# Designs tried in a protein design run: designed miniproteins, single chains, continued (3). Part 36

Each design is a single chain, and the fold is of that chain. pLDDT is the mean over its residues in the fold that is shown.

## One batch from the design tools (miniprotein)

Design m9230
Fold by ESMFold2-Fast:
Structure m9230 (fold): chain A 88 residues (1-88)
Amino acid sequence: MSPLEELEKLVNEFIKAALAGDVEAAEKAAEEIIKLLEEMGVPEKLFKDVKEAMEALIEATRKGDITGIIGAGLRLIGLFLDIERYLG
């Protein structure tokens, strides 16, 4: 599997876990996403922005903040599009 395919799989797992309120599964997926981004050599700014967006989504999931989950999720999707543009 290419790094982009692996990232897309992990992102889908992360979002599904967050929408299900499964904080522990979301945290595990976030850890694997962070590790993969480090291995891919993503620019520091994109890496930081993705990490902050994932932390915000996990926090919103813990609080049951549906609007926060949606907002952080949309931001995260935009950041992954930026990563694809950087790598493509």
Scores: mean pLDDT 80

Design m9231
Fold by ESMFold2-Fast:
Structure m9231 (fold): chain A 83 residues (1-83)
Amino acid sequence: MSEEEFEREVAEALILIQLAVSKKAHPEYKELIDRAQEALLKLVEQGKVEEAMELAHSLNRAVDAGDKEAFEEAVKQAEELAK
């Protein structure tokens, strides 16, 4: 396994764990969290690991703040970047 492959696998694992925790805490946001997961994993697959991690941090910050609008905006940004 290369350092780049290891970094991608770690990023995928961290994203999955973080989103699973968020989904359990906020089941009402399940659809938005599922959309975020698909977009972020696609970004990691595309080699956009730094962008995926930055967006994952933004999503986590929005959840911690209870800011649904910031969460929705970060999801849209991730989906747009993953196109």
Scores: mean pLDDT 79

Design m9232
Fold by ESMFold2-Fast:
Formats: sequence, C-alpha cells, structure tokens
Structure m9232 (fold): chain A 74 residues (1-74)
Amino acid sequence: SREERLDELVDEAVKEAVEYGKKNGLSPEAVINRAALLLYERLKEEFPDLSETERLQAIRRAIDKAEEEVKKLE
C-alpha cells in the first residue's frame, strides 16, 4: 500500500542518514538534515502526485525518527 511504502521510505532515509553520519562523523543536526533531504528527493521521484501536506507530514516523521536515533548515540 501507499502508506506502507511511505513508512518504508521514511525508515530507509533515516537509516541511510544515520549510517552515513556514523561513517563520516556528521553532527546530529547534519544527520537529521540529511534524512529529510533524502526523503524529500525520493518522495518527489516515487510519489510526484503526493500533496504538499502529505509530503510535509512524511518529512516531519523522518526528522522525528532521526532525532530519536541520534539521541541514542549521545
């Protein structure tokens, strides 16, 4: 479903941003920003018809999840 795929994209963007951050010594803020940017790009490609509100909600979820992941590392 669309909802399951959106959840998958959010989780993938967060995972990739956190792993990249660990490997490259990124600040918590840089990891969070990277997760948001990765998701934004993927939503534009896979869901070009997604509303601005739905896109913003997905990005907000990625930010929240990335913040929780970086807090666990501190």
Scores: mean pLDDT 86

Design m9233
Fold by ESMFold2-Fast:
Structure m9233 (fold): chain A 90 residues (1-90)
Amino acid sequence: AEAEELRRQWAAWEEQYAAQREKAIELLKKHIEKYKEQMKERIDELLERGELTEEEAEALKEALDKGDAERFLELLREAARRVLERLIAE
């Protein structure tokens, strides 16, 4: 029951995200330009907490260094999806 609710909520969020992707990318690009170093620090914190793998953390930082907001968002969504699937599979 709860696992199915989480899957439905995630699917609905993905649909809304797709519809607003351009706006999200624009806002994120602006945020990266202003807070790149702070964002890298937070990625390191997430890695320390085990919420990200080393590979995911490296890829996210690389996207920030390249100013690739679209790639950063896709990597972040992929990591979030993996965490959700792991929680549901338990």
Scores: mean pLDDT 74

Design m9234
Fold by ESMFold2-Fast:
Structure m9234 (fold): chain A 64 residues (1-64)
Amino acid sequence: APPEDLRGLLVARTPSGEVGIDDEGRSGPAAELLAELEAEGYRLVARTESEDGQFTGLLFAREP
């Protein structure tokens, strides 16, 4: 297992903007969830996108 603290965020594109869903089941505006991760010291380490561009998967890491 990697030694880093890892967090996942799924971002869905909607007509009203981008909505995030984290790996703890919290949901809300993607910008708000991203700001919380940044405030907690997490950095973006991986990004994946669905073929249709509707969803973006983001992986964040923090040093232990």
Scores: mean pLDDT 78

Design m9235
Fold by ESMFold2-Fast:
Structure m9235 (fold): chain A 70 residues (1-70)
Amino acid sequence: SDEEKEEKLKKALQEMSAEIRRLLAAGDLETATRLMEETAKLNMELAQGRISVEEFIKRLEEAIAEARAA
């Protein structure tokens, strides 16, 4: 449902913001910058209609997981 999609989007964005803040606090500027750049790219693709909200959430979750593995 749209309500479930909105909740997933909200959680993914909150998790992304939390991870960026964690990396910056830890002094990991390289990983933080990479995560921020990927987020900006995904936002641009979503705004241009190149990806769906569902694909955006999936790719954002993957980017967060990749940053956590670094």
Scores: mean pLDDT 87

Design m9236
Fold by ESMFold2-Fast:
Structure m9236 (fold): chain A 62 residues (1-62)
Amino acid sequence: MDTSGFDVNGDGVVTREEFIEALQSMGLTEEEAIKLFDKADVNKDGVLTNEEIEKMILEYAS
């Protein structure tokens, strides 16, 4: 999967808001996007790296 659309500021981190918006654009509900974010955000710091997002989406799609 291509995560280039998730990192809108190009610093290699995606905020919770950016992540939710991107997943909704892919056809997921806001609730589903929030659950996936919480699962991937093991630090509970409100941000994800592009690598963490790619890994999570790949596992979800499997």
Scores: mean pLDDT 68

Design m9237
Fold by ESMFold2-Fast:
Structure m9237 (fold): chain A 79 residues (1-79)
Amino acid sequence: DELREMILLGAEAEILGLLLAGKSKEEIIKKMEELFEEEGLEEEIKEEILKKIEEFSKLKREELERRAAEIRARLAAIS
């Protein structure tokens, strides 16, 4: 459960970082699919990550920055 949460938080941080760097949703999906193949992630985790890409790609820059700060704070607390 904790490991799953860390994987999802890490993926969310990466997605937000890529969106803030100006990457398209399509580029992010491709990058995450490559990661899924390399890491052998469970299907449920893959589906959640893809849903987060769809959700975050619809957000405005200000909201992306807010979400990124929140996720980074959560990751720092776990680290």
Scores: mean pLDDT 80

Design m9238
Fold by ESMFold2-Fast:
Structure m9238 (fold): chain A 70 residues (1-70)
Amino acid sequence: SRVEKAAKLIKKYVKKYTGKELSDEAARKVAEALLAGRFREAVAILEAQGVPRDVAEKILVATYIDLQEL
């Protein structure tokens, strides 16, 4: 699904930029918020998982761009 694809990208970018491994459940919640256009909520979920705000915003933008490329 689109949510599953977004969740995998979010996990990949979180690991790349922070070295942290995000749980499948947390990644799915972030993906659902992002795909629903709730960007602020998606950032807040990542912050609660220990991702700094500026890094969270970069991860979400990168994920969104990759999703447009298929």
Scores: mean pLDDT 86

Design m9239
Fold by ESMFold2-Fast:
Structure m9239 (fold): chain A 78 residues (1-78)
Amino acid sequence: MKTVVGGDDPRESLREAIKRGGKIVSAMGDAEIGVEQARKFGADVVVIIAENVEKAREEAEKAKELEPSVKEIIIVEP
């Protein structure tokens, strides 16, 4: 599964996830916490709000291994 990085167009990535009717959770800067919350709430999509998209992308790839049921991790700048 591929992490969706919304750094270039995070709003459109989020809009598409909403259209699919997926369950979405958000987290501030911490991809591992976001993935943990997705597991607890049965969410398919995690939105990470981070000022450094490149760093958040690397952390998101690692966090995705913690919960394979997460289909997308979308990274947005505040």
Scores: mean pLDDT 66

Design m9240
Fold by ESMFold2-Fast:
Structure m9240 (fold): chain A 82 residues (1-82)
Amino acid sequence: INALLTSSNADIRAVAYINLGNVQVAAGAYSKAIDNFKKAIALSTNDAIKAIALSNLALAYIKMGDYDKALALAEKANKLLA
């Protein structure tokens, strides 16, 4: 319980936006998913959370056929975890 008070509200919200985006990808709502993943990236100060959001954003762009954006985002995510 006390650990939640040391987490930034932004990191909690970033995880929530990632989860919403993942549900939207599963539902085929790729544009809404992209918006939520972008919100997660903007809010996140944690490299692991940011890398997850970037990887999921890359997957959404693959589903939309934008392979150039997907590749750039996947490479950025990999660099954060290297």
Scores: mean pLDDT 81

Design m9241
Fold by ESMFold2-Fast:
Structure m9241 (fold): chain A 75 residues (1-75)
Amino acid sequence: MSELQKAQQETDKLLDELYDLWQKYRDKLSPNNLTLVDILYLEGYWKRSLSLKDTLEGKELVERAIKIIEEEVKK
């Protein structure tokens, strides 16, 4: 499997995790964090169709979105 395919698969798993967290906690998130998470999800999603570098950058954006949800639900 190519490095790009591996990075895309890892990013897809994180996108699925982010979507599940968003569905579970959307009503508990501030409007600003809801907007930020949505932007990060979309950027991570479209960057994964480009280069390896863009896919890895997209992966980091999705990881940041997950962290934002986790940190806000902790209080």
Scores: mean pLDDT 83

Design m9242
Fold by ESMFold2-Fast:
Structure m9242 (fold): chain A 76 residues (1-76)
Amino acid sequence: SREEEIRRLQREIARLIEEHGLSPAALAALRAVEDDMIAEAQRLKAEGKLTREKFLELTLEALRRALAIVEADRAA
């Protein structure tokens, strides 16, 4: 399920951060991802289109972007 995928991604991101840490640049990039997600959720809410399913989709997209940022930071 989407909820299971979200939990899996959250655990993987937390594990990578715990094991490798985060640079200030990666932290800033993660904050930008969160800001983008919040802005899109607010836009959808204003349009009457924010459903539970849509919010889960936005969360999955944000977590996939976050994982890519954390993995790139680890490789540097």
Scores: mean pLDDT 88

Design m9243
Fold by ESMFold2-Fast:
Structure m9243 (fold): chain A 60 residues (1-60)
Amino acid sequence: MTATANLKLSTDPKEVVANSKTATLTFDSGETLTDASEIYTVLKTGVSPLTREPVTITYK
């Protein structure tokens, strides 16, 4: 199953990668990632570290 995650970046699409400690990645299930390394892994690999499923990232 493909998971969908919403990533809200107000200033820079690369902010999560460059300064990820202030970003939150929210899944459609309501689960959130705030850890910088986990967010970076999702952005780099396209898979959830929680479920190992492919993730679609939406920048909104």
Scores: mean pLDDT 57

Design m9244
Fold by ESMFold2-Fast:
Structure m9244 (fold): chain A 86 residues (1-86)
Amino acid sequence: MKVLVVDASEEDAKRLAERLRELGVDAEGVKAEDAPKVVEKYDAVLVSGGLYEELKKKFPKQKIIVATTIAGSSEEEAIRNLAEAL
């Protein structure tokens, strides 16, 4: 599955995508303003809660996952739980 990580910060999006790739997820990160240009090329979109409503309205057929719904006792555990949910 190809996953697009979307954040207001391009650096944060790319950092999360890199960590997901280390766990075997085919992931790429982009900043929120660039997401509409590429989102249709991906099987799923991973976003913070604040961006979910905007992206779901623009791309209603896309599988959009809110990162904040996946919890862990640490950042590493949260990222692992997120990768398993994808």
Scores: mean pLDDT 72

Design m9245
Fold by ESMFold2-Fast:
Structure m9245 (fold): chain A 86 residues (1-86)
Amino acid sequence: MTVVVGIDGKTLKVVARFPTEEEAKEAKEKILSLIKGKVESEIVGKTLLIKAEFESIEEAEEALKKILSLFKGRILLSGTLAEMLI
């Protein structure tokens, strides 16, 4: 799994590639539930593409933290439990 997340001012972009299309769809639903701005999303095979535009930089940063928490939690669960305790 590869996840790239970036912010450009008030715009948040997510590119994530999953082992399965099912996981990509699940991630899309979770991310869309966390984002209050205008969101464009597309799934191309196993790759999830999201672009979200917010009213403020603070809203974009909060959305980024929530998205990173989702992927970080999944990476930690798939990696080492020791990182969850630190």
Scores: mean pLDDT 68

Design m9246
Fold by ESMFold2-Fast:
Structure m9246 (fold): chain A 80 residues (1-80)
Amino acid sequence: SAALEELRRIAATIPAEPRRLSVEELAAVLQRRLGLSPAVARALATTLRGLGIDSERQVEALLADPRGLAALAALARTYR
């Protein structure tokens, strides 16, 4: 999907990160920052991990980028 491609594009601009977030840590960030339900946040976190997006730097880059936020919102709607 276009949303998945956009997330990969943004993540690819971020340098290698030594610490990786667990699914639970990533879901907690998504709940807090995007106001998602726990179930939707976990589904989105699992998808992001499958894309190789699981570092603090990558997550912050996505949340800071309007296109990244739009792509995350689009994916979150598919888990309803």
Scores: mean pLDDT 80

Design m9247
Fold by ESMFold2-Fast:
Structure m9247 (fold): chain A 64 residues (1-64)
Amino acid sequence: MKEQKEIAKEIGEKLREIGRFVDVMLEARRKLAAGEISREEAEKMMEEAAEELRKKGLEVKPKL
């Protein structure tokens, strides 16, 4: 039962933001594995995505 719609909305928003970060991480790892980008470029992509989450109060550490 969703007794507090505000909580449900907040959780949904955070999940969407985390999903976007995960997509960037997967893309960076895929490109790195394929030799399309350098390790530095992959780490930069992941760090930029992590910074976007950090600005919204979500703390994550990018891992390569």
Scores: mean pLDDT 74

Design m9248
Fold by ESMFold2-Fast:
Structure m9248 (fold): chain A 99 residues (1-99)
Amino acid sequence: QSDQYLQQAQDNLDRARDYTDRTQQLSDDIITNGGDINTLREVGRQTGRSGGFVARTLRYSQQLTSLGQTQQGQQLQQQARDLGTRSRDYYDRALSSVN
């Protein structure tokens, strides 16, 4: 089971990273060039997707620690939490720049 959970955690982490990077790019665009309701909506959409994949990564990586793959599981959990924090920060900055 640890192999299955490792693969699922890694795949979800990669997806979380992609959506976090998109959130950053859109947030930076809004801060630099101004945004409209469509660009704010898209930032929210990318942030939501990142959050979903972060949550899945945390579930699978927690299962890894439970199965004795403690070091790998904890590393994946930390990476997922960091991505979640970054994605939320980018979203908050985009919202703040419009208000």
Scores: mean pLDDT 86

Design m9249
Fold by ESMFold2-Fast:
Structure m9249 (fold): chain A 86 residues (1-86)
Amino acid sequence: SEEQRRRDRERVERTFREVEELSRRIRELREQRERTTDPDERARLDQQIDELSQEAGRLAREVEPLVRRFERERAERERRRRRERR
C-alpha cells in the first residue's frame, strides 16, 4: 500500500540519518586515535570505534531489503517510461 511505502521510506531515511551520525562519531574517534600516543587510550578508542562500526553495519543491513525494493521500483518506472516513449 502507499501508506506502507511511505512508512518504509521514512524508516530508510531515519536509518540513513542514524548511520550518518554514527559515521561522524566514528570519524571523530579515529581522529582522536591518530592524535593519541597512550596505548590504553588507543585501545579504548579502538573498542568504541569497533562497537559503533558494528552498530552502523547492523542498521544498514536492516534496511537493505527496503533499499533494494525501492531501487527495483525506480528501475521499473524508468523501463515503463522508456517503453511509453518508444
Scores: mean pLDDT 83

Design m9250
Fold by ESMFold2-Fast:
Structure m9250 (fold): chain A 72 residues (1-72)
Amino acid sequence: SMEEELETLKKLVGELQEAVEKYFQGKMSLDEVIAKIEELKKEAEKKLSKDTAEYFNKQLDEVEEYLKKLDA
């Protein structure tokens, strides 16, 4: 349902935010954050509509590329 999809999206966004915050705090390595991002992409593809999953995963790709540039 739309409500279940919205709750799933909120959870995935929250998990992304937590992983990024832990990275900036030095509690997670870049490799660990990237692994978490890939995990979130798979979860999105399983539980969200195709269009929502595609949009969310595109945002995750941009976050991953940004973090890689900051770590360089």
Scores: mean pLDDT 86

Design m9251
Fold by ESMFold2-Fast:
Structure m9251 (fold): chain A 73 residues (1-73)
Amino acid sequence: ATLEQGEAAAKRGIEAGKAGDVEAAKRGAMEGGVNYALATGDSELGQRYGGEAGAQAGKLAGDEEFAARGERG
């Protein structure tokens, strides 16, 4: 896993959120966090990265629960 792969996955999640595809948005945010954790060796940093992407994607999709879960980490 690489930081670039994590960033690309998070970006796909955010784009899916803009399109209202909540499932694709959740997948992208999760893949972003996992790739970031594996690339850095820091699972907490990866969870935070995925959470931040999920919060943004959830807000864009209008999924308040998804956005709130991302904001909480």
Scores: mean pLDDT 80

Design m9252
Fold by ESMFold2-Fast:
Structure m9252 (fold): chain A 71 residues (1-71)
Amino acid sequence: MDMELNELASELGARTYRALSEVTDRETAQQAAIRLANRVLELGDTKSLEEVRAEGERLGAELVAEARAAA
């Protein structure tokens, strides 16, 4: 369980980092991706892996949209 959650957090973080790196500087993109990964891990304490994936994907998309709006 914990290993699968860590893999999901890494996957969503990397995906968000790639999307953000096209819109903002590397440091900002990296910090946002790390925050998302940490949030995914936190959600795993109270939600199923499927729910965490859906919520993590939504949060990642919101971070990208916010960064685009700020640019």
Scores: mean pLDDT 81

Design m9253
Fold by ESMFold2-Fast:
Structure m9253 (fold): chain A 109 residues (1-109)
Amino acid sequence: SWAEVEREFARFEREFARSPEQREWIEQLLANVRSRLDSLTDPAVRDFLARAVGEIIKALLRGEEEARRTLARWQEEARARLAADPRLAAEVEAFLQAVLDALLAIKRE
C-alpha cells in the first residue's frame, strides 16, 4: 500500500498546495513516512501503518473533523493490535498524530 500512500499525498498536494514551500513540506513529510515504514521490521505493522496514513490523508481531503475521527479510530486499532508491545503502540499512535498535525499545518499556510 505504499503506492496508495503516494497517491493520497499527491491528491493532498494538488488540493491544498499553493506555494513551492508547501510542496517541499509535503515531499519532506512523504519522505519521513517512507523512512518510518522502512524502519519497521514486521511487515504486518508496516502494512498497518501505511494503510492508516493513507486513510487519514483520504479523510482529510473530506474535512478536518473527518480526519480527526479517522485518526482516533486508527489510534484505537493500533492499541488493540499492538497490545503485546505498548511502546510500539504508543510510537505508532504518536507518529499518526504527527502526520495529521503536519498536514493540517501545511493546509493552514
Scores: mean pLDDT 88

Design m9254
Fold by ESMFold2-Fast:
Structure m9254 (fold): chain A 68 residues (1-68)
Amino acid sequence: SMEELRAWAEGVAAALEKEFKDRELADAFLQRLLAFLDENPDASEEQLLAQVMRELERVRALVEARKA
């Protein structure tokens, strides 16, 4: 369900905060997903999952960039 997928995304954000000790990074991830839902109210659960995966890849790239 959309509710279960949202809860999963919140769990991922919490895991990101714990792993990187960066609440702002985790909050940015979650806010971007919430913005996607607000802009795409007809999005399917599959489309939301794809967006979550895209945002996770962005987080990975940002973490790597911070090391440079």
Scores: mean pLDDT 77

Design m9255
Fold by ESMFold2-Fast:
Structure m9255 (fold): chain A 95 residues (1-95)
Amino acid sequence: TQELQDIRDMAQTYVDQIIRSIELGNWDGAKRLTGLLSGILSGLIQRYKDSNPQLAQLLSQLKDLVVDSVKNKSSPEELRKKVDQILKQIDDLIS
């Protein structure tokens, strides 16, 4: 649906901005954006946990991945690869 596509596109936009901040050495910016995304995803997880539990689980995985990767200053290449895999699973779910 359009609503689920909008959620997916929003998540990708935030992650792209987080990765760009990391690539620029702006870890404070990446952490701030990660906090914002985490808050948004937490709200969406609660909204969809009963109506679309598969989506809620994928959003939870995305949230945990981004939070842990930024906190631990993990490789931006590894983060991008793992995020793209989760986003593809969301795409497959909503198509």
Scores: mean pLDDT 88

Design m9256
Fold by ESMFold2-Fast:
Structure m9256 (fold): chain A 87 residues (1-87)
Amino acid sequence: SEESARLQQEFEARATPEVREARRLVEEAVARVRAGEELSFEEQKEALEAMYVISLRLAEIMKLPVEEVEKEYEEAMEELRKKAGLG
């Protein structure tokens, strides 16, 4: 949609080096999973941490509360730890 394109432009214009690196890490992880690779626990954790950075920036641009992003990250990390037998 035009709104999605506008949000993407705003995100790119306001992207810090940390956000750009996070995007690179997520895109790499997604490409590997789509290619049929199984990611290690540490690689999955790194991808979730990168998604958290991206989601925080997007919430800031969209003027949404960060608390929901933090909650989603904590829940995803807890689930990952439980699946790895660490929870």
Scores: mean pLDDT 81

Design m9257
Fold by ESMFold2-Fast:
Structure m9257 (fold): chain A 92 residues (1-92)
Amino acid sequence: MLERLREAAAAEDGDEVEALIAASPDPREALLAALDAALEAAERAGDAARAAQLRFARDLLETGDEEEAFRRLGEARGVPEEVIRERLEELR
């Protein structure tokens, strides 16, 4: 199941991805696998904007912490920690 889900996510087949996640005994594991496959596909395609969005979504789901996911996104993009902290304060 997870292999088919990864293939569907890499192909951007949203309907198939949604159906496979819904049928999964572990929807969280299935969603993480789909995000990882989509992220790898975006990185191979050189789509930096899509890769950044998928990485944020994956980190948010993995950590359950929006602030930590935002901090990781900022660090990956070379944003100074002070600027990341100020932006997090604006979101709260």
Scores: mean pLDDT 69

Design m9258
Fold by ESMFold2-Fast:
Structure m9258 (fold): chain A 78 residues (1-78)
Amino acid sequence: MKKVKEAEKAAQELIDKATEVGKKNQELGKKLMEDPEKAMEGKILTDAGQGMRDIAISSANLGLENVKKREEKKRLEE
């Protein structure tokens, strides 16, 4: 269904953007973790980068499931 494909594309674009930002935060965090005084700051950035991807995936999946359920219901009731 066209709307499901559009939703899948939007979900993937969101995940890709969050993954890119998360990767940059993880790279900066790893660099900071090489300094014992900045290890806590590095861990926070690394954890934040990981969290960004997980939140994006969860949000994208929730949105996509709602689109799929609505299109399925329309197909069965019409």
Scores: mean pLDDT 78

Design m9259
Fold by ESMFold2-Fast:
Structure m9259 (fold): chain A 85 residues (1-85)
Amino acid sequence: SKEELEKKATEYANKAKELRDEYNRLVQMADEFDKLAKELEKTVSKELAEKYRQLAENYRKQADDARKELISAVKKYAEYKREIE
């Protein structure tokens, strides 16, 4: 029982690390597209700027989903750790 709980805790710890990396990656991509949209608005086309803002928004939504999964994984990790000690 304790060994199974430790295994589950480790699985959710690893899941949380992966989700944290994914969240950071998605936020970085969103920030890059927001930056591109800002430059395009000044220089080239308002329509192109809107397109890149929409891409940034899509990455923000993906980041929010990853954050929710991360919170869930951390909660599961804490639950298994609590059952152990």
Scores: mean pLDDT 87

Design m9260
Fold by ESMFold2-Fast:
Structure m9260 (fold): chain A 79 residues (1-79)
Amino acid sequence: AEEEIEKARSHLEKAREALQNGDIEAAYDHVLQAIEEARKAYEKDPEKANELIGEAQRVLQELLERDPEAFLAHVKRRL
C-alpha cells in the first residue's frame, strides 16, 4: 500500500511536469499510471488512494482544457 501510494505520487508529479511542459501524451500516460497505482492501494489505504485519484482527476481536467480531442479519444466522452 505505501509503495503503491508513493508510486502514484511520483507519477502525479511527472504528469504535472509533463502538462506544464506541454507534453500532453506523457502527462496522460503518467496520470493513468497514478490512477492504476492508487487503485492497487485502495484495499489497504482507501483514504489516501481516493485522495490520489482525486488529484489525478484534476490533472485529467487540465488535459481536457489543453487538448480536448486527445482527452475525449482516450476517455470516450460525449462531444
Scores: mean pLDDT 75

Design m9261
Fold by ESMFold2-Fast:
Structure m9261 (fold): chain A 93 residues (1-93)
Amino acid sequence: MEEEELRQRVAELRKKIAELNDKFMEILSKLEKEGKDVAEIVREIVQKYRPLSEKRAEFAEKRKRGEVTLEEEIDFLNEQIKALEDEIKYLES
């Protein structure tokens, strides 16, 4: 029961990440149509959020070994959501 609730929470967070990614891509597409240098903007975002990308790779390896708890997965997904929300705010500023 409790584990099923955690699994449902993971699914909800993954859905939110997908929705935020869709919004991020829509904003980039709009900026490109407005003549903004999207490649420059993406480079700046990648540089700022590079540590999260590295953490994602490490986390993927731990998942393969079965060393990740559902609680750790939730914590990691919340960090990804916060980073995406910050990136979207940066694009909208």
Scores: mean pLDDT 78

Design m9262
Fold by ESMFold2-Fast:
Structure m9262 (fold): chain A 86 residues (1-86)
Amino acid sequence: AEAAREAVAAALEGALAGIKSGPVTVEKKAGAAIRAIGAAEHARLEGHGDEAAEEAARRAGLEAVKAETGEGAIAALEAGLAAVRA
C-alpha cells in the first residue's frame, strides 16, 4: 500500500513537472493522464495495489484531459497528488 502510494505520487509529480514545462498543450494533458493512469495500473499489476491511490490517479488523469485550461489541468493533477498523499 505505501509502496503503491509512493509510486503513484511520483508519477503524478512527474506529470505535473512535464505539464508545467512551457505551454500546456493537448499532448501534454494526454501525456500526464497516461502517466497517472499507467502508474496506477503498474502498481496494481506489481502487487502493490492501493485502490484509493489508483482511483485518485485515474480521476486526476481524466480530469486533466477534460480541463479546458492549462490551469485546470494542473489543478486536477495537484488535487490527485494531495489525495494520494492523504
Scores: mean pLDDT 73

Design m9263
Fold by ESMFold2-Fast:
Structure m9263 (fold): chain A 57 residues (1-57)
Amino acid sequence: SLLEEAPREVRREAVKRTAEKLGVSEETVTRDALRAYLGLPLGAAGKALIEELKALL
C-alpha cells in the first residue's frame, strides 16, 4: 500500500496538499484514508490522497 510504504514526512505533505487542493481539513483527508484500513471504499479525499502520494514518490 502506498500509505504504508511512503515515508511519514511524504504522507504528511500529501495530506496537506490534498486538503488544500480539495478545500477540506487535513482531518477529513485522514479520516477518509482510514477507511482503507477498515476494508471500506475510499471517498474522493482518500482517492485524491493516493494520487498526490504517487506524484510525490
Scores: mean pLDDT 75

Design m9264
Fold by ESMFold2-Fast:
Structure m9264 (fold): chain A 69 residues (1-69)
Amino acid sequence: MSAEEYEEAVRLAPLVARALGVSEATAFRLILAVLEAERTGTPLAEVARQLGVSRGTVSRARRVVREAR
């Protein structure tokens, strides 16, 4: 995790939390996982399994992150 990814996750956490109906702490973890997956080419299904959430939750988090950029 880079300082830039951390700052982006902190900035976007309130937006993702509202969009998904989750806590800001959960949104922060989802955003960091999405940003890492984009860098490493990790499939969303793998990210969902690692975080213990649905694939739909990860997909929605990714959409919110991309729309906010």
Scores: mean pLDDT 80

